# Designs tried in a protein design run: designed miniproteins, single chains, continued (3). Part 95

Each design is a single chain, and the fold is of that chain. pLDDT is the mean over its residues in the fold that is shown.

## One batch from the design tools (miniprotein)

Design m11502
Fold by ESMFold2-Fast:
Structure m11502 (fold): chain A 82 residues (1-82)
Amino acid sequence: KKDEAAKKIEEYAERVLRGENPEQALREAIKTAFEASKDEKDSEKIARIVGLVLRAVANLLEGDYEGTARDLKAIAELIKES
């Protein structure tokens, strides 16, 4: 399940990078990340995911699709480690 969630987030990151409905892709990636982390008990890992989500949102609002995609891929890696 977490590997599948991470793969979906990576797919959303690629959509953002291509400029394909980047706001919707970011929203779906965030939803996927939080669903995958619903039962996570490591507060430090949760804080890192939340921080990356906030950074991805900020980067998207500034039009930085490369930065947003990078942050989403970092979230995917953290989820794979779970």
Scores: mean pLDDT 83

Design m11503
Fold by ESMFold2-Fast:
Structure m11503 (fold): chain A 66 residues (1-66)
Amino acid sequence: MEDRIQTLEDSIAHLESQGIDVSKAKKYLEKAKEALKKGDLETAQKYIDQAEKELQKQQQQLDQQS
């Protein structure tokens, strides 16, 4: 799970460097980290999935825009 968080942080940094608004993905990632600190693995996984989905949407929009 921590490996997935690291991958998300790397993906967020990459997309942010491309000028993509990653604020929503960062918010989900922060909630996932908070859930992990509380030992709520189920909630952490849900927020990780939401962050990944948000990054996927941003990537798809970038691919469609000039």
Scores: mean pLDDT 77

Design m11504
Fold by ESMFold2-Fast:
Structure m11504 (fold): chain A 71 residues (1-71)
Amino acid sequence: MAEELKKRAIEIFKEDVEGLLARPDLSEEEKKKLEEALKKAIEIIEKSEDVEEGIKEALEVLLKTVREIFP
């Protein structure tokens, strides 16, 4: 079940970031930051021993990047 939770969380994060990347008003730098944040978030989840803590850490990374782009 932990692997299914990781897979679900990764899919949700991918969908959310893909929605943001589809925005025509984003700069190339902002798109790169979102892609890098997603990559890091996925890595955190995949490497986590505690799935809930991994998801929390990944979410914090994504939210920090989103706040920098959309203050």
Scores: mean pLDDT 81

Design m11505
Fold by ESMFold2-Fast:
Structure m11505 (fold): chain A 75 residues (1-75)
Amino acid sequence: LSREEIEELIERMAAAIAALAPHLSPETVRAFALREIDELEKEGLDPALARRLKEAVAAHAGDPEAFRAAALEAL
């Protein structure tokens, strides 16, 4: 994946968290996002980047802006 594709992925994940967080518990949002990252890892996403994205999700599943900032900093 290019840097641009990864940044677009982070933006899409942040948007999904923003859409889901008002309606679902943080635990449910986190479980959903972690499953998406696991599928991307199976499709060839770099394991180190997948780990950093999972860490950002674990810390910020209820806050899309904080997730986006942490995920972009992990790059």
Scores: mean pLDDT 78

Design m11506
Fold by ESMFold2-Fast:
Structure m11506 (fold): chain A 74 residues (1-74)
Amino acid sequence: SDAEKKLEEARKAVNRAMELATPEEAQRIRDAFDLAEKNAKENPEAAVGIYTQTLKAFKDIADRLEARRAAEAA
């Protein structure tokens, strides 16, 4: 299903962000993703949209954290 595909893409983005995050940041990332999953389960017809927005948000977070890691290494 489209929702399952978007959920898997979102999970990959979340995992990437968590790998780059501090333990405190990783907890916030996990909490935000858990809330998105809860919202998608409560509103299945909106699940594709919810996971698409989640994917975009966590890609942006991962890119920022990756840039921070690169700056720290320089």
Scores: mean pLDDT 83

Design m11507
Fold by ESMFold2-Fast:
Structure m11507 (fold): chain A 84 residues (1-84)
Amino acid sequence: VEEARAAGDAEAAKKIAEEEAKKALEAAKKGDLEKALEYAKKAAEAVEAYLRLGLGFPEEEAREAAKRALETLETHAKALAEKA
């Protein structure tokens, strides 16, 4: 039961990561950097959850990957917002 719940949570986390990352880039393209950074943070948190629950990554590796994802999204968001 707990394993089935964890698998469902992992799938949900993956979808949230993808959706929030798209929202971050869309907000950045509209010049809303504050909203873009908020969505980027949510995407990174979902990436960490997916890596731990879905792929069985150690917490430290999942956290490091999530930090890289956040940095990448923030960099892209800032570049897009400056162009807007």
Scores: mean pLDDT 77

Design m11508
Fold by ESMFold2-Fast:
Structure m11508 (fold): chain A 86 residues (1-86)
Amino acid sequence: SELEKEKEALEREIEEVRREIEEYKNNPELALKKGEEIAKKVGLSFKNDEAKRERVLTVLEATLGLLEAALDFVEKLIEEEKKKLE
């Protein structure tokens, strides 16, 4: 099923984002480096190193929330599809 493949892809992305959040929480230096890379790519200037770190975590947590919402939606579609075939 295409929906089951999408579910598996979303579950893998969620796992990856969760790992990144934990890595950045446990290693502030990695979070700072990533924040600097993002700032450079989008032409932003951050107030200080803490702001760079917080921005990376905020973006990742927002991404996680969107992926979890997408997974919930796909799971509901799979359940509806199963009910139509029963």
Scores: mean pLDDT 78

Design m11509
Fold by ESMFold2-Fast:
Structure m11509 (fold): chain A 66 residues (1-66)
Amino acid sequence: AREYARRAAEAARAGDGEAAGLHAAGSWKQANTLEAGIFAGLAGRAAADGDGEAAVRYAELSGEAG
């Protein structure tokens, strides 16, 4: 979870919403806690909506929770 969350945050900061969404989905699948999975899902949705700032925040929260 933590590594995928880190990659999602990096991709979102680079403006690559598609890569951010893919990495967030990887974080969801490897989430060790329900909270980490929820934040990974929120990061993926924010990235899909073009909200890079929200995608970065949720990806980092997923890494913290997992």
Scores: mean pLDDT 67

Design m11510
Fold by ESMFold2-Fast:
Structure m11510 (fold): chain A 90 residues (1-90)
Amino acid sequence: MEEKIKELKERLEELKKEAEELAEKAREGDEEARKKLLEVTVEIEELLLELAELDPEGFREWLREAGIDLSDAEIAEALAALRERVAAAK
């Protein structure tokens, strides 16, 4: 399980960097970058749900490192929203 958590965190870091690059291009009007940003966002959301289930503390830490400071109640709301979005995307 610890190895799977490490793989999830590594993949999230990779996708976060890709999303940041794509967001810059999308801001400049790149339609292909906008499309890829949506795809990357869905993958990030799926991995965040897995991380929250396997390592709730690591999920909170990841959010703080990303500059997202949420209360436990806000995290619960965010996870509920992520579950609905991921279900709709599948």
Scores: mean pLDDT 75

Design m11511
Fold by ESMFold2-Fast:
Structure m11511 (fold): chain A 62 residues (1-62)
Amino acid sequence: SAEAQAYYNKGKEYYAQGDYDKALAYYRKALDLDPSFKEAIMAETELFISTVLPEAVAKAVA
């Protein structure tokens, strides 16, 4: 939908600013509106693996 696309675009804007937390939040909002939105699924998954998962693993091992 147009609204899901708008949230996805907001996520990309925050990603470009280095605000990965807000980027993830907006990608998830896009997926709430359209769970089959392939671009948002890929962007959220890539960002989660690259930024969130490594930090969580580091914290757990410490």
Scores: mean pLDDT 76

Design m11513
Fold by ESMFold2-Fast:
Structure m11513 (fold): chain A 74 residues (1-74)
Amino acid sequence: MTKEDFLKEVEEALKKGLISQEEADQLIRLYEEEGRSPEDVMVELMSILKQKGAMTPEQIQEMQEKSRELMAKE
């Protein structure tokens, strides 16, 4: 995932009212100030969306499975 990809996802979530401006700023800070990968920032975004009920249980499970596949690499 590129920086532009995750920034677009954060901006779209903010425009749709799924996250607050403060939450969007925190996600960008995790990437730019804390040095987190775009993938890690996307996992955090998905966690916020889950807490707000903006994702279905099936979508949450699929994202968790994909994260485990990436982490299972040597």
Scores: mean pLDDT 70

Design m11514
Fold by ESMFold2-Fast:
Structure m11514 (fold): chain A 66 residues (1-66)
Amino acid sequence: MSPELEKRLEELLERGRELLKDPRLSPAVKELIARAIEEAEELRKQGRYEEAVAVLEPIIEAYEDA
């Protein structure tokens, strides 16, 4: 496994958790982010870091670039 992918996933998970605390985001958007975090955590347990990043990264980037 790539140490760079593990670090990227950790950064995305932290950013996602910060977005869940953002009062500007709707409850529906927060639910979407929370589900993406849950899917990424499950993939991480399976050692599928690349797939976990692929699930989280587009969602986190979309709402951070708002």
Scores: mean pLDDT 80

Design m11515
Fold by ESMFold2-Fast:
Structure m11515 (fold): chain A 89 residues (1-89)
Amino acid sequence: SAAALAAAIAAARQEVEARRAEGLKVMAAYDKVNKKAGWAAGMMTVAPEQEGGRYGAKVSELADDPAKAEAAFEQAVADVLARRIAEIL
């Protein structure tokens, strides 16, 4: 149904947003302790680590570049949604 599809889209966006928010918190926490550790945390991916479907988003770059953050977020949402739809098929 249209309602089920809308719910799947909302769930995909919520999942990616939660992962992005978690990555930003981890980056900020590590930056307080060690500058190099903050850089490593900034390399955290915001997309599923599935074979053939890996996206790498540097949390530090996403924090500094809002336009890149928005683009990476939308790409991650599209990928999660495609995976969820494939599971329904």
Scores: mean pLDDT 56

Design m11516
Fold by ESMFold2-Fast:
Structure m11516 (fold): chain A 56 residues (1-56)
Amino acid sequence: MEVEKLIEEAKKAEENGDYEKASDLYVQAARVAYERGNKELAQELIDKAREFRKKA
């Protein structure tokens, strides 16, 4: 599953006000990014997930 697709789905969840779903999708995207060796992107995605978890 590609990181870009997960990020796109997360952004759509944000637009719909579904912060719980957006947070979950950013966590999934971060995991894939980390497994592919992009630790910096994974950290950025986790930070976004954490922000949306606070809003949910």
Scores: mean pLDDT 81

Design m11517
Fold by ESMFold2-Fast:
Structure m11517 (fold): chain A 119 residues (1-119)
Amino acid sequence: MVEVTESGGGTFAEGSSVTLTGKYSGDETPILVSWWRQDPSGGTSFVASINLKTGETSYAESVKGRFTISYDSAKKTAYLNMSNLKKEDTGTYYHIVTVINSSGGPAFFEGPGTQVTVV
């Protein structure tokens, strides 16, 4: 079975830094990795991505300049470095891995989420 796991969540002080880790343990080679946040009201929004074919990164405007995404291809592991944390960064962070499936289409694998609370 394919599996995505996240780690690094917890309770953090406003202004601090944390790195979230997202790992894919499936056999396919990822083509895109992304982080998404579900806020305490239940709304889900894009945070950051990296296109693994091109190396191009993308960020939500609210996190640009504060968060950085990186990827270790040997470990199939993405990192979200979150700096200068704000209370509005509070939520459940999901790591989503995109692969090409056996039918040639995109398939998406999502982890259970890791909770970040900023106090």
Scores: mean pLDDT 86

Design m11518
Fold by ESMFold2-Fast:
Structure m11518 (fold): chain A 61 residues (1-61)
Amino acid sequence: HMSELEKKAEELYREALRAIDAGDLDTAISLVQELAKLVGEDHPLVKEVDARLRQATEAAV
């Protein structure tokens, strides 16, 4: 069973990915920073969003 912390982390993770898909990179950056504060910068969810955000910014140019 997921704790409240894990549920909030999953919510922030999904919202960050949605923002990336929408091209709202500023919102995605804010959401991944909030996620990192909650679970730590080395957490797999943070690394996943960072990787997706990096790919999105590279593809935009």
Scores: mean pLDDT 79

Design m11519
Fold by ESMFold2-Fast:
Structure m11519 (fold): chain A 77 residues (1-77)
Amino acid sequence: SSMEGNIKVSELGKEVYDELLKKGVKKEEAAKMANKVATAILNGDLKKVEEILKEGGLDEKTIKELVKKAKEIAELL
């Protein structure tokens, strides 16, 4: 069981949510996007993670750092 991996997915989802709020995304939309990122990580779909973060308007550096974390977490699942 990847309980540790699932906890890290939740933590990264929260980080994504906070970064989206900083970019002016509304709470309801940020929560939906963060949940989509979490689902993409659980499915090992790192390309979809990057696409969602780009659509949320995050900076390229932030996107690369979050995708790297997502990849590391996906390897624990």
Scores: mean pLDDT 85

Design m11520
Fold by ESMFold2-Fast:
Structure m11520 (fold): chain A 65 residues (1-65)
Amino acid sequence: SITEAVMEIAAAALATVTGLVKDIELKGKTLIVTFEKDTPEARKAEEELRRIAKKLGMELRVRIE
């Protein structure tokens, strides 16, 4: 299904940012990503994730802790 394809693409994309991410949570069509620190690398990853989420019809929420 389209939902399964979307989830597979999202999982692959998130694998590339594992070193910058403290936690990842998926709630329906909302992807919640927690970064350990506010760094230029984290901000770049956020921009890339936001572009991907938009193309997949998902919302992105970002937290820094």
Scores: mean pLDDT 71

Design m11521
Fold by ESMFold2-Fast:
Structure m11521 (fold): chain A 59 residues (1-59)
Amino acid sequence: IDPEELARELARAQGAGVRAAIAGDEAALKRHVEESLALRERGEAELDPEQLQRATRAA
């Protein structure tokens, strides 16, 4: 995954998580939190620390 793609995916998952929290959908919120964690772990494996920091900051 490239840093820009990771940033977009993280922003999408975080936004979906916030919307789920507002709607009271705990199952969806948990799913999106897990997705964000998985994306971050993939970023840690595929990107260098600078690229990972840049992607997570942009999200």
Scores: mean pLDDT 76

Design m11522
Fold by ESMFold2-Fast:
Structure m11522 (fold): chain A 67 residues (1-67)
Amino acid sequence: SSDEMAQQAIEELRKAAEQAEKEGREDLAEQFRQSARLIERAHREGRTFTPESLQELRAAIQQQLSG
C-alpha cells in the first residue's frame, strides 16, 4: 500500500542518515533527515507512493552514500 511504501521510504532515509553520521558526513545526514521529513509531509497531504518510487529512492541513497 501507499502507506507501507511511505513508511519504508522514511525508514530507509533515517538509516541512510545514521550511516552518513557514522562516516562523519553531517551535511549528508541532515539532507537525508530533511528528505524523510518531506516524505512524511507529502504522505500526510495524501500523496501516493509506489514501489517504483521506493526503488528510485534506494538507488539515489546508495549513489549519495557511495559518492
Scores: mean pLDDT 83

Design m11523
Fold by ESMFold2-Fast:
Structure m11523 (fold): chain A 79 residues (1-79)
Amino acid sequence: SANKEIVELERKAAEAVKKKDYETAIEYLEKAIKIAEEANDLKTLAATYLELAKVLEKAGKLEEAKKALEKAKELLEKI
């Protein structure tokens, strides 16, 4: 199911973060976002954007992190 794939991708992203491999973590979270978008799962999509924002901040990608936070907020307002 889409939820199982997202959980697996988030687990892989968390493992990459532990290794300070933020670029790999971002790739896994972007993949999870695409799956959540296709599933129209707004709660999971918002939560995944929040995780992406945290990783982007750790990677020093502050403008991208801000955009991810804004997207999460927009999605939460639709729930």
Scores: mean pLDDT 88

Design m11524
Fold by ESMFold2-Fast:
Structure m11524 (fold): chain A 81 residues (1-81)
Amino acid sequence: SVFAPLSPEEHARLVAAADAMRKEINELIKKLEEQGIDVSEIKELVDRAVATIRDPNASLLDAGVALVTLATIKKILENKV
C-alpha cells in the first residue's frame, strides 16, 4: 500500500536522494541570494520536504509527494539562475 511505511532500505535510498537534491537546490539558492533575491520561503519549503522524507514513519505517498516537491523546486530555480 502507498500509505504503508517504507522499509528501512527504501527509506535510506529516498533520504539519500533527498539529500543529493537538497545540495543541488542549496547551490541554486546561494546564487539567487548573491543576486539579492529573498529565498526564505523556498528554504522553508525545502526543509519541510526533506523533513517529511526523513520521518522514519513516512509512507511511499508522503515521501513521493515530498520528492516531487524538491524536483519541482529545483527545476524552477534552474530556470531562474
Scores: mean pLDDT 86

Design m11525
Fold by ESMFold2-Fast:
Formats: structure tokens, C-alpha cells, sequence
Structure m11525 (fold): chain A 82 residues (1-82)
């Protein structure tokens, strides 16, 4: 495996995590509308699918940590969207 490819995958995952954080903050600013909640859920599902695929191809502690952070972030969001 090329080290540069692994670094790019980790960097892409970190950027996707930041984009998910931005979507959640925007949803909170808008008062957690059903449309914003659906947008966050869809983005999270897509991000998880990409992380699972990346972990199978490039197993790494960094990707596992990013996945755990994304899962924790989404659980917190769901509690606020009750």
C-alpha cells in the first residue's frame, strides 16, 4: 500500500467529519427543522459507509478514531433533536 494513499484517505475522512460538524451546527442555528435533521442523517449515513469501506481497504487507528468521533457526534445530535 502506498503511504501517500493512506494519508489522503485519512485527510479526506477528517474533512468529511468537519463537514458533518458544520451541518450539525447549521441545523442547530435553524432550530432543528425536520429538513435539516434529514440532511444531517443522510450525510452521516454516507460518511459511515465511506469510513467502513476505507477501514476495510486501509485499516488504521486514525480512521477508527474518526469513526468513533462521528458516531459520538451523531448520537449527541440525535439527543438534541428529540
Amino acid sequence: MKEEEKEKVVEAARKALEELKELIEEAKKNGLTPEDIENVEEAYKRFLAELEKALKEYPSKELEEIKEEAEALYEEFKKEAE
Scores: mean pLDDT 81

Design m11526
Fold by ESMFold2-Fast:
Structure m11526 (fold): chain A 58 residues (1-58)
Amino acid sequence: SAELEALRAELVAALRAGDRERALALAHELHRRIETLPEDERNRWEAELEADLSAVAA
């Protein structure tokens, strides 16, 4: 969804900026929203977020 994609983009931006508080708040909201998705979509979103986090951490 556009809202989840916007939250994901904001999370990545916060992580790159080193804004830990904003990143945690955005990650928590994203996780709550992803939990409401069908299992296949939830698994895809979880995999994509894991990839984003790994890329920022590298």
Scores: mean pLDDT 80

Design m11527
Fold by ESMFold2-Fast:
Structure m11527 (fold): chain A 85 residues (1-85)
Amino acid sequence: MEEILRLEIEVSLGLMEVAILKLEYERLKKKGEKASEEFIKRVEEAIERLERLLEEARRKKAPKELIEAIEEALREAKELLEEAK
């Protein structure tokens, strides 16, 4: 239970990070600014964290809803990375 709760917290933080990155990118686009190398690195690091969380969630047989949330966040983060490059 405690281990699953830790995963849920880490996943929630990862989802929030992706949401913040998407919002920052939308603001950059509105200003006509290009994404910085630092921004691209932050998106890449978010993807790496979510991939590790997905592997751990699958290994520990986490609830389907949690796994699906990670997969959706990964899709959005990868989409953001492709747009920002």
Scores: mean pLDDT 85

Design m11528
Fold by ESMFold2-Fast:
Structure m11528 (fold): chain A 64 residues (1-64)
Amino acid sequence: SAGLAAAEARGRAKQPIVRLTNELYEALEAGDEARAEALYQQLVDLVGAAAAEQIKASLEAFVA
């Protein structure tokens, strides 16, 4: 059905965001600034600068 296809597409579209967010958290917690920068740029490309900055700020608050 159209509803099922839309739900599956939404889930697939979110998987890269969740993966990048988790990897960015790990890089920030490890203090790997080079890896964190690379992952942040990928996140900016995927969700835009404003959304990526909100995600990064939230993760930095958890790491601190």
Scores: mean pLDDT 75

Design m11529
Fold by ESMFold2-Fast:
Structure m11529 (fold): chain A 60 residues (1-60)
Amino acid sequence: MKLKVIKDYKGKTPDVPDLKKGEILELLELKDDGQLKLRRKDGRVLTLPLDEAMKILEEV
């Protein structure tokens, strides 16, 4: 599943990167702790809380 960043996002913690509007992310996993595991275009993997993800990501 591909997700598009619809709003610029600043990472709130050191383990969450900044995301720019228009980035395409691939959904890899919904974790049991309510975090999404996502892959960036460059192959880097990040985790994002589901509640924050729902505010800034849209299905493509």
Scores: mean pLDDT 77

Design m11530
Fold by ESMFold2-Fast:
Structure m11530 (fold): chain A 74 residues (1-74)
Amino acid sequence: SSEAEELYQKGYELIDKGKEAEKKGDLEKAKKYYEESIKYLQKALSLDPSNVGAQGLLKEAEKNLKKVEEKLKK
């Protein structure tokens, strides 16, 4: 569906923004982008569970979020 495609594309863009923020050392911004990406990709997969691209990006966003959270953890 067009909605699933739009959610997938938004998730993709947010992961890219998260990576850029992480490279700039803005871990708080990176965390927010990865959290938002996960939400969009989860919604995309609820509409189209067979989207292997969305599955892969969700795993990537979750791994990157965990890494950033570990760096921010006290």
Scores: mean pLDDT 87

Design m11531
Fold by ESMFold2-Fast:
Structure m11531 (fold): chain A 75 residues (1-75)
Amino acid sequence: AEAHIEAGRAAEAAGDYERAGEHYERAAEEYLEAGDLKGAAEAYRKAAGAYARAGDYARAIEAGKKAVELEKKLE
């Protein structure tokens, strides 16, 4: 999961926002498999931001919804 977070940040620095979103989304999935709901929520939020910057609003909305649902489970 951490490796995909780092890859996402590197992609953002390079201007590859679509790839950044994909890396953050993969990190979120790996956090979910590990039972880390907080890590997954943070990664989905990063994915939503990256997709929005790429102009992919459909994937941005989807990732954002997943982050909100996970955050509600943490309360």
Scores: mean pLDDT 83

Design m11533
Fold by ESMFold2-Fast:
Structure m11533 (fold): chain A 74 residues (1-74)
Amino acid sequence: MSREDLEAAALLVAGAFYLSMAKREKDKETQIELLEKAIELFRRAIEVSTDPQLRKIAEEFLKEAEKMLEELKK
């Protein structure tokens, strides 16, 4: 794994952790903050990744987090 892909993987894991926290959160404002943090991390993972599979996984998580955030902001 390249340095870039290792960084992307770490960002992806961190983003997934925040997304998981958001799914369990009961306070709407806190849930939005956690989702925004997850989205930021997934976007960074996509930007730095050189692995097409890693990028695809990050894009899938990003789509899920963005959908949840939009549902909360309605």
Scores: mean pLDDT 85

Design m11534
Fold by ESMFold2-Fast:
Structure m11534 (fold): chain A 55 residues (1-55)
Amino acid sequence: SNREFREKNREIWEEYKKTGDFEKAKEKLRELLEEFGHSEAEIDTILAVFEAEVA
């Protein structure tokens, strides 16, 4: 559900804030997006936005 997605997404961002491990955060986000049925093209777009926000 959208709630479960938001909870897991928040956990990824909180881990990233604590560790600074950007590559781990990207990998976990890709896995989460795959779990919730996003296509490869959608995932690539979302990860590009994530990279832009972190840079």
Scores: mean pLDDT 79

Design m11535
Fold by ESMFold2-Fast:
Structure m11535 (fold): chain A 96 residues (1-96)
Amino acid sequence: MTPEELLQKGIEALKAGNYDEAIRYFEEAIEKGSGNLKARAYLYLGIAYMNKGEIDKAIEYFEKAIEAVDESTFEGELLRALAEIYLGIAKIVKER
């Protein structure tokens, strides 16, 4: 299975509320992927952990998503902006 296929299966599991299955797919996508795909997988992994109430892990993965983006690309700029938004939300949730 390609990193792109793993990311897609993870997103499908996430939409279904199967957070542990989604996490496994995103972890495998991170292992096999690089650049913006890896950044995207980190972003979704953070979202999955946020849905599980694991806010500290969500914060960690949103920070990893920001580090993994290829800022020389328009996709990387958009992924960074999205990861920064989710990071801000997770930090607010942690305080409440």
Scores: mean pLDDT 88

Design m11536
Fold by ESMFold2-Fast:
Structure m11536 (fold): chain A 87 residues (1-87)
Amino acid sequence: MEELLEKLKERVKKLEELEEEIKKLEEEREKNKEDKEKVKEILKEEMELGVEEVKLAVEITVLSKELGIGENTQKLVDEIEEELKKE
């Protein structure tokens, strides 16, 4: 149980870091919107990071199901607390 929870936390942290990287690229794309070649380069990088984001989201979903966690954040906290009490 604890190992699955730590893996979930690690994947969530990586997803948050990836989302911040994508936001930075989006801001760079807006700043360089008149440079078509630069925009194309940034879009390619955004697409590559988007693939990693989807992969992490799938891994998080699988781990969440293994822990018996729903997608509701408030319910997630309650479900984690109840699962930890079963030990």
Scores: mean pLDDT 73

Design m11537
Fold by ESMFold2-Fast:
Structure m11537 (fold): chain A 80 residues (1-80)
Amino acid sequence: HMSLEELAEFARKKIEEKLKDKPDLVAGIQRVLDTAVLEGLSPEELLRMLRVIARHYAEKDPEVAKKIKEIIDEVEKLLS
């Protein structure tokens, strides 16, 4: 069992760890996570948002997209 707030906090920490060299990107993704929590999105909707962000970066920065996908995989394991 994990709340939306706990999942968002876990994702936030993983984003900080994996993207620490890109603080503006970290801040942008964290803003998206904060909005998801504020709006009361489901865990499934949070994962969908993260997948959209990963897709967005797949063409622009494949390394960033890969790191975001790793975070998505870790969040999915917490929901299993």
Scores: mean pLDDT 81

Design m11538
Fold by ESMFold2-Fast:
Structure m11538 (fold): chain A 63 residues (1-63)
Amino acid sequence: SAGAEAAGRAAAEAGANEAGARGVKDLYDQGHSRGAAASAEMAGLDSGDREKARAAREAGLQG
């Protein structure tokens, strides 16, 4: 959906890596907003930056 694509892109802009951004989009498409947020945070942690991970999580929740 357009909302899922927007959520994935927002997560990537907030610091999620490419795989994490795709994961956020997929979970959001399935109606799992909290799962999308968790996926975005995990992807952000792979970057070694907790602040980016928190921003990515928030982006996943916002859609």
Scores: mean pLDDT 66

